# Ledger of designs, part 51: designed miniproteins, single chains, continued (4)

Each design is a single chain, and the fold is of that chain. pLDDT is the mean over its residues in the fold that is shown.

## One batch from the design tools (miniprotein)

Design m13760
Fold by ESMFold2-Fast:
Structure m13760 (fold): chain A 96 residues (1-96)
Amino acid sequence: LREAADAVSEEQRAAVHEAIRLLLEAVEDLEDPKVISTAIGTALLVLGHLLDGDLEGALRALEEGGRRVAEMAPEELRERIRRATEEAAARIREAL
């Protein structure tokens, strides 16, 4: 649909989709609508950057959003969310 999106390789798209999956999976057992909403909003922002062909923007959106999700989560789950965010970010970085 966008010329910018065609500049992103299939491997880069797969890495971003996997990163989104990892973030959402890290919060799937949480019942706080604000935490879940922030994670979904982060996933949509990351996807928006991917559609614009801005892979570095997708990475920054994921790192910033994942940090916010971790801060909003119960203390016991913050380390899990931080680790999931770092793994997700690493997958995008390796695809750069």
Scores: mean pLDDT 80

Design m13761
Fold by ESMFold2-Fast:
Structure m13761 (fold): chain A 60 residues (1-60)
Amino acid sequence: SLEDRLRQLQAEADRIRAEVREKAKEYGKKAKNSTFDEQYKLAEELNREVAEARARIAAL
């Protein structure tokens, strides 16, 4: 049914969001022991991960 499909899409979007939140926590821990330049690179990588996650959700 359409309702079942929407429920599945919402669950997949929630999963993608959870994956990004987990990565953000790991990047935060790495940043704590990093130089300013390394922190900048980690932020750029995290921004890319967020953009990719948004694209995946938009494609659902």
Scores: mean pLDDT 80

Design m13762
Fold by ESMFold2-Fast:
Structure m13762 (fold): chain A 80 residues (1-80)
Amino acid sequence: SAALREEAVALALEAARLEAEAEPLVEKVRAGTASEEEKARLAELLAERAALQRRMAALLEQLDEAEREATVERIEAALA
C-alpha cells in the first residue's frame, strides 16, 4: 500500500539522520579519542538505526515486487 511505502521511506530518512549524527563519534572511536559517554551515545544511535532498519525491512516484506522496487527508488531519490 502507499501508506506502507511512505512509512518505509520515512524510516529510511530517519536511519540516515542517525547515521549522520553517529559519523563524528565513529571517527573519535577510531582515533581513540572518544570518551565513555561518547561511546555510549554511539551505541545508542547505532541501536536506534538498527531498529529502524528492521522495521523498514518488515514493511518491505509486506509489499509486492513492483511496490518494493518503487519504494527503493523513492528512498534512493530522497537520500540523494
Scores: mean pLDDT 85

Design m13763
Fold by ESMFold2-Fast:
Structure m13763 (fold): chain A 73 residues (1-73)
Amino acid sequence: PEESLRLGEEAEKEKKYEEAAAHYTEAANQYISRQDYKSASEAYYKAADMYEKAGKKHLAQALRNLADYWASL
């Protein structure tokens, strides 16, 4: 998950928002498999922000809902 998070940050700096969102989503999924729900939620929020910047509002909202769910655990 740490490597996927770093790749997301690199893509974000290059304004490759969809690529950054994909990396952050991958990091979140890996955090879930480790039962690190707080880090998973944070990564989903980052992915949602990236999809929002990419103009994919429905994907952004879906990921925010998912982040809220994992944050509640």
Scores: mean pLDDT 84

Design m13764
Fold by ESMFold2-Fast:
Structure m13764 (fold): chain A 84 residues (1-84)
Amino acid sequence: GKTYLLTITLPDGKVHKVYVKEGETMGELMAKIHRETGISVGTLSEAMKKAGLSPDDVVTKENLEKFAKGLQEVTGWKVEVKEV
């Protein structure tokens, strides 16, 4: 499956990089981001809701880009998706 790099830039300039595989669920991705970055589950859940996604949705490039946009809208952070 394809691998994506999710890059989250915080207001203080701190950068989080999270690797995600196509075929994971969005719920599994939220748990991974929370574990690796310390970003709250509440913030990530609001980002998914804003993106029109559910935890049962499968990770695709389109769903990751929707999630990244949702996370940006909720937080004001810069969030980028790249295939690697």
Scores: mean pLDDT 87

Design m13765
Fold by ESMFold2-Fast:
Structure m13765 (fold): chain A 94 residues (1-94)
Amino acid sequence: DLLEEVRELLKRVGLSEEAIELVLRLLEKLGDEELYRLAIAQLRVPEAVEEALEEARKNGDEERVALAERALAEFPKLVEEFNKYVKEEVEKLE
């Protein structure tokens, strides 16, 4: 089930339950299997960056290591900001 795969990936990247439900409702309203496939691909980007970091470390590419480490450090901050945004928007619904 593509919906459950997206839900588990959203949990792994650190989205709150409120943010997960908002994203899933949006995808369900759009009703497009291609959008679910695209969401899965985008949510797997951090794992691809981690794999690239591992290869850069094996090859001694210090510049690539620094770039990948910076990207991985910033990703959790973006997730936290999104979780906060969703919470504030949900609280406005009366």
Scores: mean pLDDT 74

Design m13766
Fold by ESMFold2-Fast:
Structure m13766 (fold): chain A 61 residues (1-61)
Amino acid sequence: DKVSVEMAKNLADTAIEALKKSPERAKAVVESMRLFKKNVPVSDEAKKIIDEAIEKVEKAL
């Protein structure tokens, strides 16, 4: 599931970049990541990337 892993990495990078600019942008990216996990069948590797990014953003807010 290379595509889902690449998408997850892109979302994670976007969330981390958003944290540097504004908490509101970071929250919006986290919601997008949650919807991605809910609506797209993702691999365990992709889920781990998304979960770690969400946790990092939420702890930084």
Scores: mean pLDDT 77

Design m13767
Fold by ESMFold2-Fast:
Structure m13767 (fold): chain A 70 residues (1-70)
Amino acid sequence: AVGLAQQTLLDFGRLRDRSRSMSPGERRRVAVEMQRRRFDMTVLMVASGVPQDVIDQYRRQMQGLLDDTL
């Protein structure tokens, strides 16, 4: 689960970087998809028994990248 969370952060970083060449509508669509992926990853980490403080750290990092994508 932690390895997948780290991969998700890398993917979010790439999406944020690509968002710089996107239209506002495209960025919004990508941000909605990132929000879904963040939720799915949170559910997976909880189900995998990842400690709450670690989950909160990954969620915060994912939210920051999502906000930067908009």
Scores: mean pLDDT 84

Design m13768
Fold by ESMFold2-Fast:
Structure m13768 (fold): chain A 89 residues (1-89)
Amino acid sequence: AGDKLAEALLLFAEAAIARHRGEDPAKVQELVARAKALFDEADKEDPELTKKYAPFMTGTMIEVMALLQEGRIEEARRVAEEGARRIRE
């Protein structure tokens, strides 16, 4: 569950970065779909863990989006990676 939640967060961040860079909308939608599938699988495996981390994941994505608005793409990626690391623990 935790590894799937961490991977979902990373894929959501990758989708946000791809969208910010003006990449193919189909690629963005594929990344979002994969992230949602992993989140749903994690929720089926451990609903208490997804409930616990959902606010944290939302906060992390808000920070990622704010950094992307400033053009700070590498920092946005690092924030997502650190968020994923904390979920895996």
Scores: mean pLDDT 86

Design m13769
Fold by ESMFold2-Fast:
Structure m13769 (fold): chain A 70 residues (1-70)
Amino acid sequence: SPEEVLDKFLEELSKKMDEVAAEGVARGLTVEQLHAEMKKVIDELLEKTFKEHPELAEAYPVFVEVLRSL
């Protein structure tokens, strides 16, 4: 279901964001560099998810649009 796909996406996104934040702090990244790395993770996960589950964009159009604009 689209809801199950969204839940798995959010779980993976949360995990990857925590990893990027922890690594970025340890590496002394600037806010701008950390933002860029987080956006890259969001974009990569979105591309993967929508290639496998295009129905997500139809079920959650506003959410998808917001994430793509980041």
Scores: mean pLDDT 79

Design m13770
Fold by ESMFold2-Fast:
Structure m13770 (fold): chain A 79 residues (1-79)
Amino acid sequence: RKAELALRAAEKAIEALENGDYDTASMLFRHAAVLAREAGVDEGAQLFEEAATHAKNGDKERALELARRAIDVLREYLA
C-alpha cells in the first residue's frame, strides 16, 4: 500500500533528522509526500512537503511537529 510506504519513508526521514542529516531527512520527507499524494492523502502530503522544507532549513523541531501530524493523518487513513 502506498500509504504504508509513505509511513515507512517518514519514519526513515525522522531517523535522519534525529541524527542531524537534514538533507537526507528533507529528501525522504519529499518522497513520503509523493507516496501520500499517490495514496490520495493530500493533507498528509502537504504536511510532509512542509516538513521537508523545515528539515532543509535545519528547523528540526518544526520538521518533527509537521511530520508527526502527517503520520497521524496517514494512520487515520490506514485505520
Scores: mean pLDDT 86

Design m13771
Fold by ESMFold2-Fast:
Structure m13771 (fold): chain A 67 residues (1-67)
Amino acid sequence: MSDRQILLLIRHELRTTAKDEMTLGELAKKLEKKYGIPESKVYKVLEKLGLSKKDTAGKLKEVLDSL
């Protein structure tokens, strides 16, 4: 799965199921359970956006909305 496809799934979860206070670590675990994407690959995509597993889904939404 490409980084672009992972990012599309992240955006989908942010719009449907991820609460703003949810950590990106929790989001990565959810993506692994739901789509079979290894947490390490999710973190690699997040790191390219300047984010870590301790940041929140709300922070990620702000970053994505500014692009």
Scores: mean pLDDT 83

Design m13772
Fold by ESMFold2-Fast:
Structure m13772 (fold): chain A 60 residues (1-60)
Amino acid sequence: SREERNRRIVALVMAGYSFAEVGRLVGVSPRTVSRTVREYRPTLPEYEQKLLDEILKDRK
């Protein structure tokens, strides 16, 4: 399902995989991974949002 896919994408990004790696693992483009993370972020608890922001900052 879309929700299962979205949870998997977010979990893999939080585990330290790049958008390209997550895209390969899930079978979507890196752009889709980025969009999914942005779409899903506001549904996460505040502490998970902060963790995600920290992970994404390190990917400069």
Scores: mean pLDDT 79

Design m13773
Fold by ESMFold2-Fast:
Structure m13773 (fold): chain A 79 residues (1-79)
Amino acid sequence: KVEEQKKALLELFERTAKEGKLSDEQIEEIEPYAKEFEALDPSDPRVQEAERELLRYHAEILKEKMTPEELERVEALIK
C-alpha cells in the first residue's frame, strides 16, 4: 500500500547513499525530494499526484545505480 511503497523507496535511497552508489551531487539533488516525499500524508487525496512525480524524479536519478531487481521494484511503484 502507499505507506509501504513510500517506506520502501526511502529505504532504497538511504541504502544506496550509504553504500556509496550515489555521488555527493546526486545525494544533494535527491535529498529535498526524499524529504518532501517522507513528509507527505498518505491519506491526502492530492498526495497521489505529488508522490508519482517525486517517485519518477527519484527513480530517474537512481536508475543507473540500481540493481535490475531494484529498478523493477521502483518501476512497479511508479505505475
Scores: mean pLDDT 63

Design m13774
Fold by ESMFold2-Fast:
Structure m13774 (fold): chain A 66 residues (1-66)
Amino acid sequence: SSAIRSLARAFGVSVSTVRSLFRELGYSEQQIEDLSKRGVGLYEALDLALQGRLDEARALIDRALA
């Protein structure tokens, strides 16, 4: 997926790392692509998740979808 690959490149991590972190947040790869198309702040969410701030990452996505 273009969104997952772009995020992996931006953070210097593997595609599998990005997939695993969003899976930990409760989102599938398809849902991440859909969120990306809606202009959701996935970069900010991934940054929080990489810091272990999973609840804050989820809250950011939830607010963007409200």
Scores: mean pLDDT 80

Design m13775
Fold by ESMFold2-Fast:
Structure m13775 (fold): chain A 92 residues (1-92)
Amino acid sequence: MTPAELEEALARAREALATEADPAVRRAARASLRILEGRRAGPEAELAAVEEVLEEQLRLMEERGASAEELEEARREKERILAELRARAAAA
């Protein structure tokens, strides 16, 4: 992602959060903004932001009545994503 693409994505997420009334769209915009701001700050900040977003998604799945199997699959996917980001941070 180029710096220009990152700033454009940040602007879109901020506008969506400021103007959108739909709670689901607002949650997605907040998640995107958090991750993008982390990415701008550096690999470790991006990792922390992604971990927080994925943990919130797991909590929402549990609240919506997702099965134990679905939650376990989501946790495995979270660990996979975080492992990839950690490897990228270590290489930076």
Scores: mean pLDDT 78

Design m13776
Fold by ESMFold2-Fast:
Structure m13776 (fold): chain A 80 residues (1-80)
Amino acid sequence: MRVATFLRVEVDEDGRVYLHYRDAEGKPHREFLGTRDDSPEELGRRLQAVLDRFDRLTWEETTTGPDGSTRRETVTVEVP
């Protein structure tokens, strides 16, 4: 099974957009998706092409309450 752990999306000082993830071996990857000047549709299409390489993707979501309390949850999605 092809598994990736999603870490974050990075936008650098030149406006380049990268997806950071780890593969099943724990190796970090930095994948170029495009620039901030690209349309959301084009960026989404390139992101989908990256996700299509994996059968499962995991990431952590953090929710902050109105009192400043935080809750962290691991989310897992099977790619259809």
Scores: mean pLDDT 71

Design m13777
Fold by ESMFold2-Fast:
Structure m13777 (fold): chain A 98 residues (1-98)
Amino acid sequence: DPAQQEKLQALLQQMAQEDDPDRILALVEEAAENLDFPRGTPAELARQRAWIDRALALGIITPAQAERLRALLARHPMSYETFSFLFSPLGAVGLKLK
């Protein structure tokens, strides 16, 4: 969908100019209400929750931000690829369990 791609590009452009995790979260939360993201499987949602737990442990996000991310995934379960892409500024793509 060209309109969905245009809206996604606009979101990414805004996120590229933003280094505040709370503002990045607010932009993604707004996008999730207005854009149809590919639905995640239970396995993908488990992987996303593992990322949130690791990001919190590494101090990348605060407990309040972790709660917001968990609430977002509960309301708008999205594919791991979508999650990693949207939260790449927070290191989502680079965070792996070792």
Scores: mean pLDDT 74

Design m13778
Fold by ESMFold2-Fast:
Structure m13778 (fold): chain A 74 residues (1-74)
Amino acid sequence: MALPDDLTQEQIDTINRIIAEGIREGLSVEEVAERLSKTVGLDPETARRLFESVLRMKEGGEAGARQIAADLAA
């Protein structure tokens, strides 16, 4: 996945916290991207793509789990 390889562990922890809080609070993609950009100094486009990637991984994992369950039930 296309994460910047120059991020520090502290920045990664901060990114994860902001994303988790945004999902928990039901914030928009734009609001989470703004918080990431402002707090970590990520480019707004990069911040948006990062959040969208996390959401897609969660959705993809759920869809993948459903497909595997369907195949096992057949």
Scores: mean pLDDT 65

Design m13779
Fold by ESMFold2-Fast:
Structure m13779 (fold): chain A 78 residues (1-78)
Amino acid sequence: MVEEAREKLEEAEFLLRAIKSLDEAIARSTDPELIKQLEQIKKELEEQFEQKLEEAERLAREAGDKELLEKVEKLRKE
Protein backbone atom coordinates (compact mmCIF):
# COMPACT_ATOMS: atom_id res chain seq x y z
CA MET A 1 0.00 0.00 0.00
CA VAL A 2 1.27 3.47 -0.87
CA GLU A 3 1.38 5.55 2.32
CA GLU A 4 1.76 8.83 0.40
CA ALA A 5 -1.39 8.21 -1.67
CA ARG A 6 -3.35 7.53 1.52
CA GLU A 7 -2.00 10.70 3.15
CA LYS A 8 -3.02 12.83 0.16
CA LEU A 9 -6.48 11.24 0.15
CA GLU A 10 -6.89 11.97 3.88
CA GLU A 11 -5.83 15.59 3.26
CA ALA A 12 -8.40 15.82 0.43
CA GLU A 13 -11.11 14.41 2.73
CA PHE A 14 -10.24 17.02 5.38
CA LEU A 15 -10.43 19.82 2.79
CA LEU A 16 -13.79 18.55 1.50
CA ARG A 17 -15.22 18.62 5.03
CA ALA A 18 -13.89 22.18 5.49
CA ILE A 19 -15.46 23.25 2.18
CA LYS A 20 -18.84 21.80 3.20
CA SER A 21 -18.60 23.60 6.54
CA LEU A 22 -17.95 26.87 4.69
CA ASP A 23 -20.94 26.22 2.40
CA GLU A 24 -23.14 25.90 5.49
CA ALA A 25 -21.71 29.12 6.96
CA ILE A 26 -22.29 30.97 3.66
CA ALA A 27 -25.88 29.67 3.47
CA ARG A 28 -26.59 30.92 7.02
CA SER A 29 -24.87 34.30 6.61
CA THR A 30 -26.67 37.55 5.69
CA ASP A 31 -23.52 39.73 5.75
CA PRO A 32 -22.29 40.40 2.17
CA GLU A 33 -18.70 41.11 3.31
CA LEU A 34 -18.55 37.94 5.40
CA ILE A 35 -20.01 35.91 2.51
CA LYS A 36 -17.32 37.32 0.19
CA GLN A 37 -14.55 36.38 2.65
CA LEU A 38 -15.94 32.85 3.14
CA GLU A 39 -16.29 32.39 -0.65
CA GLN A 40 -12.64 33.41 -1.11
CA ILE A 41 -11.50 30.91 1.55
CA LYS A 42 -13.69 28.23 -0.06
CA LYS A 43 -12.09 28.88 -3.47
CA GLU A 44 -8.59 28.50 -1.97
CA LEU A 45 -9.59 25.24 -0.24
CA GLU A 46 -11.18 23.92 -3.47
CA GLU A 47 -7.89 24.54 -5.32
CA GLN A 48 -5.97 22.67 -2.60
CA PHE A 49 -8.55 19.86 -2.67
CA GLU A 50 -8.08 19.36 -6.43
CA GLN A 51 -4.28 19.32 -6.04
CA LYS A 52 -4.41 16.70 -3.25
CA LEU A 53 -6.93 14.60 -5.15
CA GLU A 54 -4.82 14.62 -8.34
CA GLU A 55 -1.69 13.68 -6.38
CA ALA A 56 -3.53 10.85 -4.58
CA GLU A 57 -4.85 9.54 -7.92
CA ARG A 58 -1.39 9.62 -9.51
CA LEU A 59 0.26 7.84 -6.57
CA ALA A 60 -2.52 5.23 -6.30
CA ARG A 61 -2.30 4.56 -10.05
CA GLU A 62 1.49 4.15 -9.85
CA ALA A 63 1.04 1.68 -6.96
CA GLY A 64 -1.83 -0.17 -8.70
CA ASP A 65 -4.05 0.37 -5.66
CA LYS A 66 -7.58 -0.04 -7.04
CA GLU A 67 -9.24 0.61 -3.66
CA LEU A 68 -7.53 4.00 -3.34
CA LEU A 69 -8.49 4.87 -6.93
CA GLU A 70 -12.12 4.04 -6.12
CA LYS A 71 -11.96 6.33 -3.06
CA VAL A 72 -10.50 9.13 -5.20
CA GLU A 73 -13.34 8.69 -7.72
CA LYS A 74 -15.92 8.79 -4.91
CA LEU A 75 -14.46 12.00 -3.42
CA ARG A 76 -14.33 13.64 -6.87
CA LYS A 77 -18.09 13.09 -7.22
CA GLU A 78 -18.57 14.59 -3.75
Scores: mean pLDDT 80

Design m13780
Fold by ESMFold2-Fast:
Structure m13780 (fold): chain A 76 residues (1-76)
Amino acid sequence: STVRYLGAVGEVRSVETGEVVGTAEALVAERDGELTLVSAPVVTVKGPPGRYEVELYVTAANGERVLVAREEVVVE
């Protein structure tokens, strides 16, 4: 079995306003079509206290964007 490493990228969006306020990145391992996070995602956000949504995607070999992780981040 071959392991391939992929960069996952995403945006941080305010749940209240819908505005994009930051970015998220992660390293993902792909083995036999299965995607696994190698480490915790790095999230960069600049915004007021509140609720934020993060979705991380990779581009698969067939050209499709695959959702790898979806998380809520709370800034207090």
Scores: mean pLDDT 77

Design m13781
Fold by ESMFold2-Fast:
Structure m13781 (fold): chain A 90 residues (1-90)
Amino acid sequence: GPKHWHAVLSYGHGSDWRLSTPIELESEPVDLKITPGATSATVSFKDSKTGKEYTVVLTGLAPNTTYHVRLLWGNEKSSGVLEGTFTTLP
């Protein structure tokens, strides 16, 4: 039957936390990578079984600001989080 793997990217600075649109996955995500811009960041990660790459662009960020990122993932049997931090360019 179909596997219901999903993820949501949570990102924030201080008390301002936002969520991405939900992402449908095929398995557990790995290899979280973040490339900062001045008012944006590109977040990528891979499906651990297929190697398929997912990319999310974060926009509307403040320059020269440190953000925390959590990729919250799960299915009916398992859940977890991948965490990272980045600082936007000046």
Scores: mean pLDDT 83

Design m13782
Fold by ESMFold2-Fast:
Structure m13782 (fold): chain A 86 residues (1-86)
Amino acid sequence: SLELSIAWFRLTTLISAVYVEIRRLRLHPDLSAAQRAALRAQLDQLRADFDATVAQLRALGADPAKIDALKAKFDALVAELEALLA
């Protein structure tokens, strides 16, 4: 369905957003405490949006195995970003 396609696209966009921040931090690691705090707040919002999109996909009957694979990828990227922000 169109709703399923939009929700899948949203999920992949959220994964890409975390990846972009990881790449940016690796290129420019010398961030102020305020900039690190802002990125942590943004990461918290990305997690909330990801969880909401997963809930929507499950409600729409999306393949659980595909959701679990993307969730594992998202969680790994989040862990990498959190390590870079420490």
Scores: mean pLDDT 89

Design m13783
Fold by ESMFold2-Fast:
Structure m13783 (fold): chain A 87 residues (1-87)
Amino acid sequence: SAKEEEILREIGREAGKRIDELIEEAKRNNWSKEEVKKRLEELKEEMLRRARERAEQAGLSPEQIEHVLETLEIAFESEMQIILKEL
């Protein structure tokens, strides 16, 4: 639905910005791959919570909320794998 796509775009943009900031901080502080993985997992959980709240505020059904969360989790996991491979 249009509401699901809007939420995915909004949360996706925020997640992308925060991932970029996290990677810049990791480079400045010479973080281990394990520390980066931990921080990315924490960020994923925060983004999933925010996506749920945003979807509930938008009046999405439970099924639509689960679809948004599953889509976001898959996208985040894929991005995390790419980031960790490049480190």
Scores: mean pLDDT 87

Design m13784
Fold by ESMFold2-Fast:
Structure m13784 (fold): chain A 82 residues (1-82)
Amino acid sequence: MSIAELIEEFNKVSKSKATIQAQKKTLRVFLEEYFPEFAKKADEKELLELLIRLEKLGLLDELISEPEKVLPIVEEILKELK
């Protein structure tokens, strides 16, 4: 799937008023704390795919409020991206 197609998919499933750039920054901070190796290696496509999956699960707000709740779910998604 192209980056443009991933952005379109995110816009279809997004329940947040935050921009995709703001959501990417929040995700990056979470990944730097809990998955630093992935945070350093992740490309734009991998970040967008992870954002889309978390948005579909309704977990983007939990990245800030309850990161420990999201942690095992992010681990499973990262396995699927590899």
Scores: mean pLDDT 73

Design m13785
Fold by ESMFold2-Fast:
Structure m13785 (fold): chain A 79 residues (1-79)
Amino acid sequence: MVTEEDGKLLLEAVRAVREGRLEEAERLVSQLSPEMKELARRLVEAVRAGDVATARELIASLPPVLDAYRAELLALVAP
């Protein structure tokens, strides 16, 4: 079940990747719900690779329960 906590963890994981804190990003992703882990790993990888187009697509595909985090996530991946 995707929760508000998943949104917070995903946001912190993306920030960690942007700041070069890769081990922290992986730890945060490991704490996500099973349904979010694959999407989060793909998002983290896209951000790490500088693949803004893929990162935007993945953020757009987030479930509606995470809509509150969408704008901040987009701001982090598309400076």
Scores: mean pLDDT 81

Design m13786
Fold by ESMFold2-Fast:
Parts: sequence; structure tokens; C-alpha cells
Structure m13786 (fold): chain A 55 residues (1-55)
Amino acid sequence: SKEAERRKEVLKALSQIRNGEDPEKVIAETAKKLGLSKATVTKDIAAEEAALAAA
């Protein structure tokens, strides 16, 4: 599904940022791939990071 692919790409982006990749570059590439705004991808990454911190 599109939702599963979106989450997979967001989690991949979060992993890349945590491994030292440039956040602006990773967010821009993920947004382009998913057809979303950079603001939307940034919020999705923040939500997944918050979920990991709460677990």
C-alpha cells in the first residue's frame, strides 16, 4: 500500500539521519521520492522518532 511504502521510506530516512547523513538532503530526497512536501516528511520523521523514544 502507499501508506506502508511511505512509512518504510520515512523510517529509512530516519535511519540515514541517525547514521550521520545530512538531514536536509535526506528529507529533500525522501520528499521527492514520495511526492510530498519537505514539511510533511519532516513531521513524519519527528513522529517516528517520538514513537521510538516513547517505547
Scores: mean pLDDT 83

Design m13787
Fold by ESMFold2-Fast:
Formats: sequence, structure tokens, C-alpha cells
Structure m13787 (fold): chain A 98 residues (1-98)
Amino acid sequence: NRMLELLRKAFELAREGRYKEAAELIGEAVGDPKVFLESNKNYVKLYSYGAVKTFNKTFTPEQAKNLVEALVEKYGISKEEATTVLRLLTFLVEHMSG
């Protein structure tokens, strides 16, 4: 799955402190993150319980903050929208088969 491969690479870049490159790959994987959120708002609600835990497992607080800020800067979304995108995406990467 091309999307999952791009997201795994983006998360590795974020853990290396390469937040701008990580934000770019997230956009390549999902398109516009705001459009992605609107299209997937039902999954945001459905996976809310697991998404917070998976996100906190995937990134340190500092990595999470810096990646959120990079997404805000690149895509013009709010910090809340960026955090919600990352929570959903980290959950999907962890729980999708393959």
C-alpha cells in the first residue's frame, strides 16, 4: 500500500527531526490534510479511543508538537486539525494489515 509506505517514511523523518519533509510526505500520502479530515470525519469519531494512544506511542511530545506545527505551516490548517489528522494516520498505519 503506497499510502502506508509514504506515511511510515514520514513518521521516520519526524522521529529524526525532519518535520518539514515529514509534512510533505503526509501530503503526498493523503492529499490535502483538511480535505482528508472532512472525507474521513466518521473514522475520526470511530477510532478516537485508539488514535490518542497510538499517536502517543508513535511520537514523543516534542516530536508531536513540531510535526503538528510543520503541518499547520505547510497546509494552513489549525493545530487541532493537524493533531486529529496525525492521530488518525498513526492509528491507521498501526492497525492496517500489510
Scores: mean pLDDT 83

Design m13788
Fold by ESMFold2-Fast:
Order: structure tokens, then C-alpha cells, then sequence
Structure m13788 (fold): chain A 55 residues (1-55)
């Protein structure tokens, strides 16, 4: 929805803030999943994880 409007910096800051709330294990898994992805792809992947975790 707002994905196209978000800047790379905003996406990175949001992802970093959210990852800080995860366990080290979850954080590493998410980081591996988003490696090599564009910021927009990262956002989508993180949203799926966020929905699954209920955070």
C-alpha cells in the first residue's frame, strides 16, 4: 500500500527497529531471508514475518 512511497532509509530504519524486538535466533533468520533483496522486497518479507509473529 504505502510501499511505493517509502524511502530506502525509512524501510531500513523500520526494519532495524522491528528486528531489535526479536530474539537473536529470529533476527538472524529474518536477516538471512532479506539478504540480497531490494528495500521493497525486504518490507514485504518483514511484513509476512510480523504477521506470523503477531508483532
Amino acid sequence: SVLDTLTDEEIEAWVELWLKGLTPEQREKVLEAIKGKTPKEKYDIVLEFLRELGK
Scores: mean pLDDT 74

Design m13789
Fold by ESMFold2-Fast:
Structure m13789 (fold): chain A 94 residues (1-94)
Amino acid sequence: DLKEIQEKKREKERQELEKLAEELRKEAEKEGISELAIRYGLRVFREAYVSLGLPKEKAYELGLETAKALQKAGITDFDKAEEFIEKVIEEAEK
């Protein structure tokens, strides 16, 4: 059954995403990255993989680099973080 195969693939992909998200969080925490930057990095990771269809490794790298970039820029405001990640996603889509 094609639908059952697709549903199992989606479940496996969700489990793998959750594991990678936890790995990204742990790596970012080791680097002393703020909770705000980690949350937005994770959002970029998920959007890059799910919405843009990037390979897991590239989506992970983009998310982690986004968290690092937010930390380096000293972004502590939600509105500025939102604008920052919107630009990252737009560049990754193009």
Scores: mean pLDDT 82

Design m13790
Fold by ESMFold2-Fast:
Formats: structure tokens, sequence, C-alpha cells
Structure m13790 (fold): chain A 100 residues (1-100)
């Protein structure tokens, strides 16, 4: 039961991220859509990138409160990480862009 609820939540976040990208980041959205159509593995990578964008506002608030970085700097770093997620295999780790 818990695993099914978690999977549904991840799919909902991916869809939310795609809607945000469609409105605010059309170039990244186009890349995600093209990537999803290539293979099942590429779809997993694209969904991972979309989930990151869906949580971007929460990440901005958290990083701003902890590290004093401005919203623009955090947004640029998250967008670059999302682009890396689309290009890399779903099992390959991408380093978190913010230092401790």
Amino acid sequence: AAEAARQARLEELAKKGEEIMKKNYPDLYKKIVERKNQSPEAKKAADRAARLIAEMEKLKEFIRSVRGLDDETVEEAILKMAEEYVDKPADERVPFPFPP
C-alpha cells in the first residue's frame, strides 16, 4: 500500500514539473518531451528531471534559508541539474550543485 501511494505521488510530481516547464522553461520542456519518446530508460530520466522542477520552489525556500543564496542562483543551478538528468542514464548519479 505505501509503495503504491509513493509511486502515484512521484508520477503526480513529474506531471506537475512538466506543466511548470511548459509555461516557464519551454526549451527544457521540448527536450524532456523528445527524451521521453526515445526509450523507457530515457522516460525515467525525463521524469526524474520533471520531479526536480516540481520541487524547485521548496528547494529555493530551503536553500535560501540555510545558505543565503538568492532565488535566481538556486533556479539556475536546479535547471542545469535537470538538463543533466535528461542527458544522463536514469541510474547515473548527478552531484547536488550546492556546496555544504
Scores: mean pLDDT 72

Design m13791
Fold by ESMFold2-Fast:
Structure m13791 (fold): chain A 80 residues (1-80)
Amino acid sequence: SVLQQFQQQIDGDFNDFKQKGDNAPPEQHVFVATQVGFWWLGLVSDADLLARQHPEYAAEIQQLIDDYSKQVKELIKKLL
């Protein structure tokens, strides 16, 4: 489903950034945090468009964004 594909994309991208952050030396943390921030802004925009195209999944898409928003903020805080 569209919702399942979107969730898998977020899971994959988030895990990749988490691993990148865990492996990055301290001098690269700001750079990684910046990349995570820009990725997240784009994803939120894509989620809004997807919810407009699939209103039947709008609540579930919003829940995914809310859940990942917290995790993304925690990742950025750990890097900064």
Scores: mean pLDDT 88

Design m13792
Fold by ESMFold2-Fast:
Structure m13792 (fold): chain A 95 residues (1-95)
Amino acid sequence: MPLPTNPVLARMLALVSEAPERVRRVVDEMLEMLTEFEKLSRNASREEQEKIMKELIERTVERLRRELGLSEEELEAVREALEAGGQMLLDVLLK
């Protein structure tokens, strides 16, 4: 089975693995963010795609703070994972 290719995401998942339902909720919110990014970025320039990604990451982090009551340390780990994942997606679009 494929392992997470993003080491930051793997580390974040390990940190919250003691709460499987919370981990699932975080993953679901990340997938919703990626779906929204795809829709908003379809005809966008590279600069606009980077701006959209940054805005969606900030909105997702704020939503997780409100809905799941994550600590600031957990929210920072999620932000780091989302920024790394977003950069990987933008890099794939160049191939």
Scores: mean pLDDT 69

Design m13793
Fold by ESMFold2-Fast:
Structure m13793 (fold): chain A 120 residues (1-120)
Amino acid sequence: SKEEVRELLVEASRLLGEVGKLLNEALNEKDEKERDELLKEAIKLLEEAEKLLKEAESLTSGEVKKLVQEAIKLVEEARRLLEEALAEKDEKERDELLVKAREKVKEAEELVEKALELVR
């Protein structure tokens, strides 16, 4: 239903917003253990957002489906970048991975917001 799709996309958008906040906190965190915990939480929320977006994809068609599919790809790319950041020993290279992940999360959130406008 249109209502079910809206609920999935609203929750996915909320999770992506929380990921963006966690990544901003991680970029300013100087303690390695605290930063790793922020990144692990961000990965978990991205996995939850990906699941919701895949459910929305299965219930949609046309332009909405295309936007949701593009958002899923960006979420998957952001998750991979954060997994690489957790393994990265060089602080500068890690920060570059976090910035790229944050940009992908923001792009995914914008696509989900566009999809929400089209569902109604």
Scores: mean pLDDT 91

Design m13794
Fold by ESMFold2-Fast:
Order: structure tokens, then C-alpha cells, then sequence
Structure m13794 (fold): chain A 68 residues (1-68)
């Protein structure tokens, strides 16, 4: 995944710019949770939502290219 695409998805999931930079620098979910001021479980939830949306978007693009 391109870093810019990941940044967009994380921002849509409600992460701050500082948390997004922490993700890109390979920080732990616990460090990111401290930046956001939320439990680690909330960080995991937001990340899973972003990844699920990315997977659906990717599948839709493949279908649209073949069906257009």
C-alpha cells in the first residue's frame, strides 16, 4: 500500500496527523493510543475499519474496470 493512500485511509478513520506519522514510523499500537488519548482497543477498531474500507474500495475498482 502506498504511504499516501494509507495516510488518507487513516485520516478518514479519525486518526490525528501525529498518530498517522507514528503508524508510518512503525510505532506500536500502544504508542499510537497514547498520542490519540484512547484505549488500544479503539486504535485497533479504527485501523480495522480503515483496512476493511480499503479492501472494499479495491474490489469495487476491479469490478468497475471490467464492467465499464
Amino acid sequence: MEKEKLRELLKEAGFSDEAIEAFLNGMTLEEIAKIEGVPVEEVRKRLMEALTKYGKDLAKKQLEKKNS
Scores: mean pLDDT 72

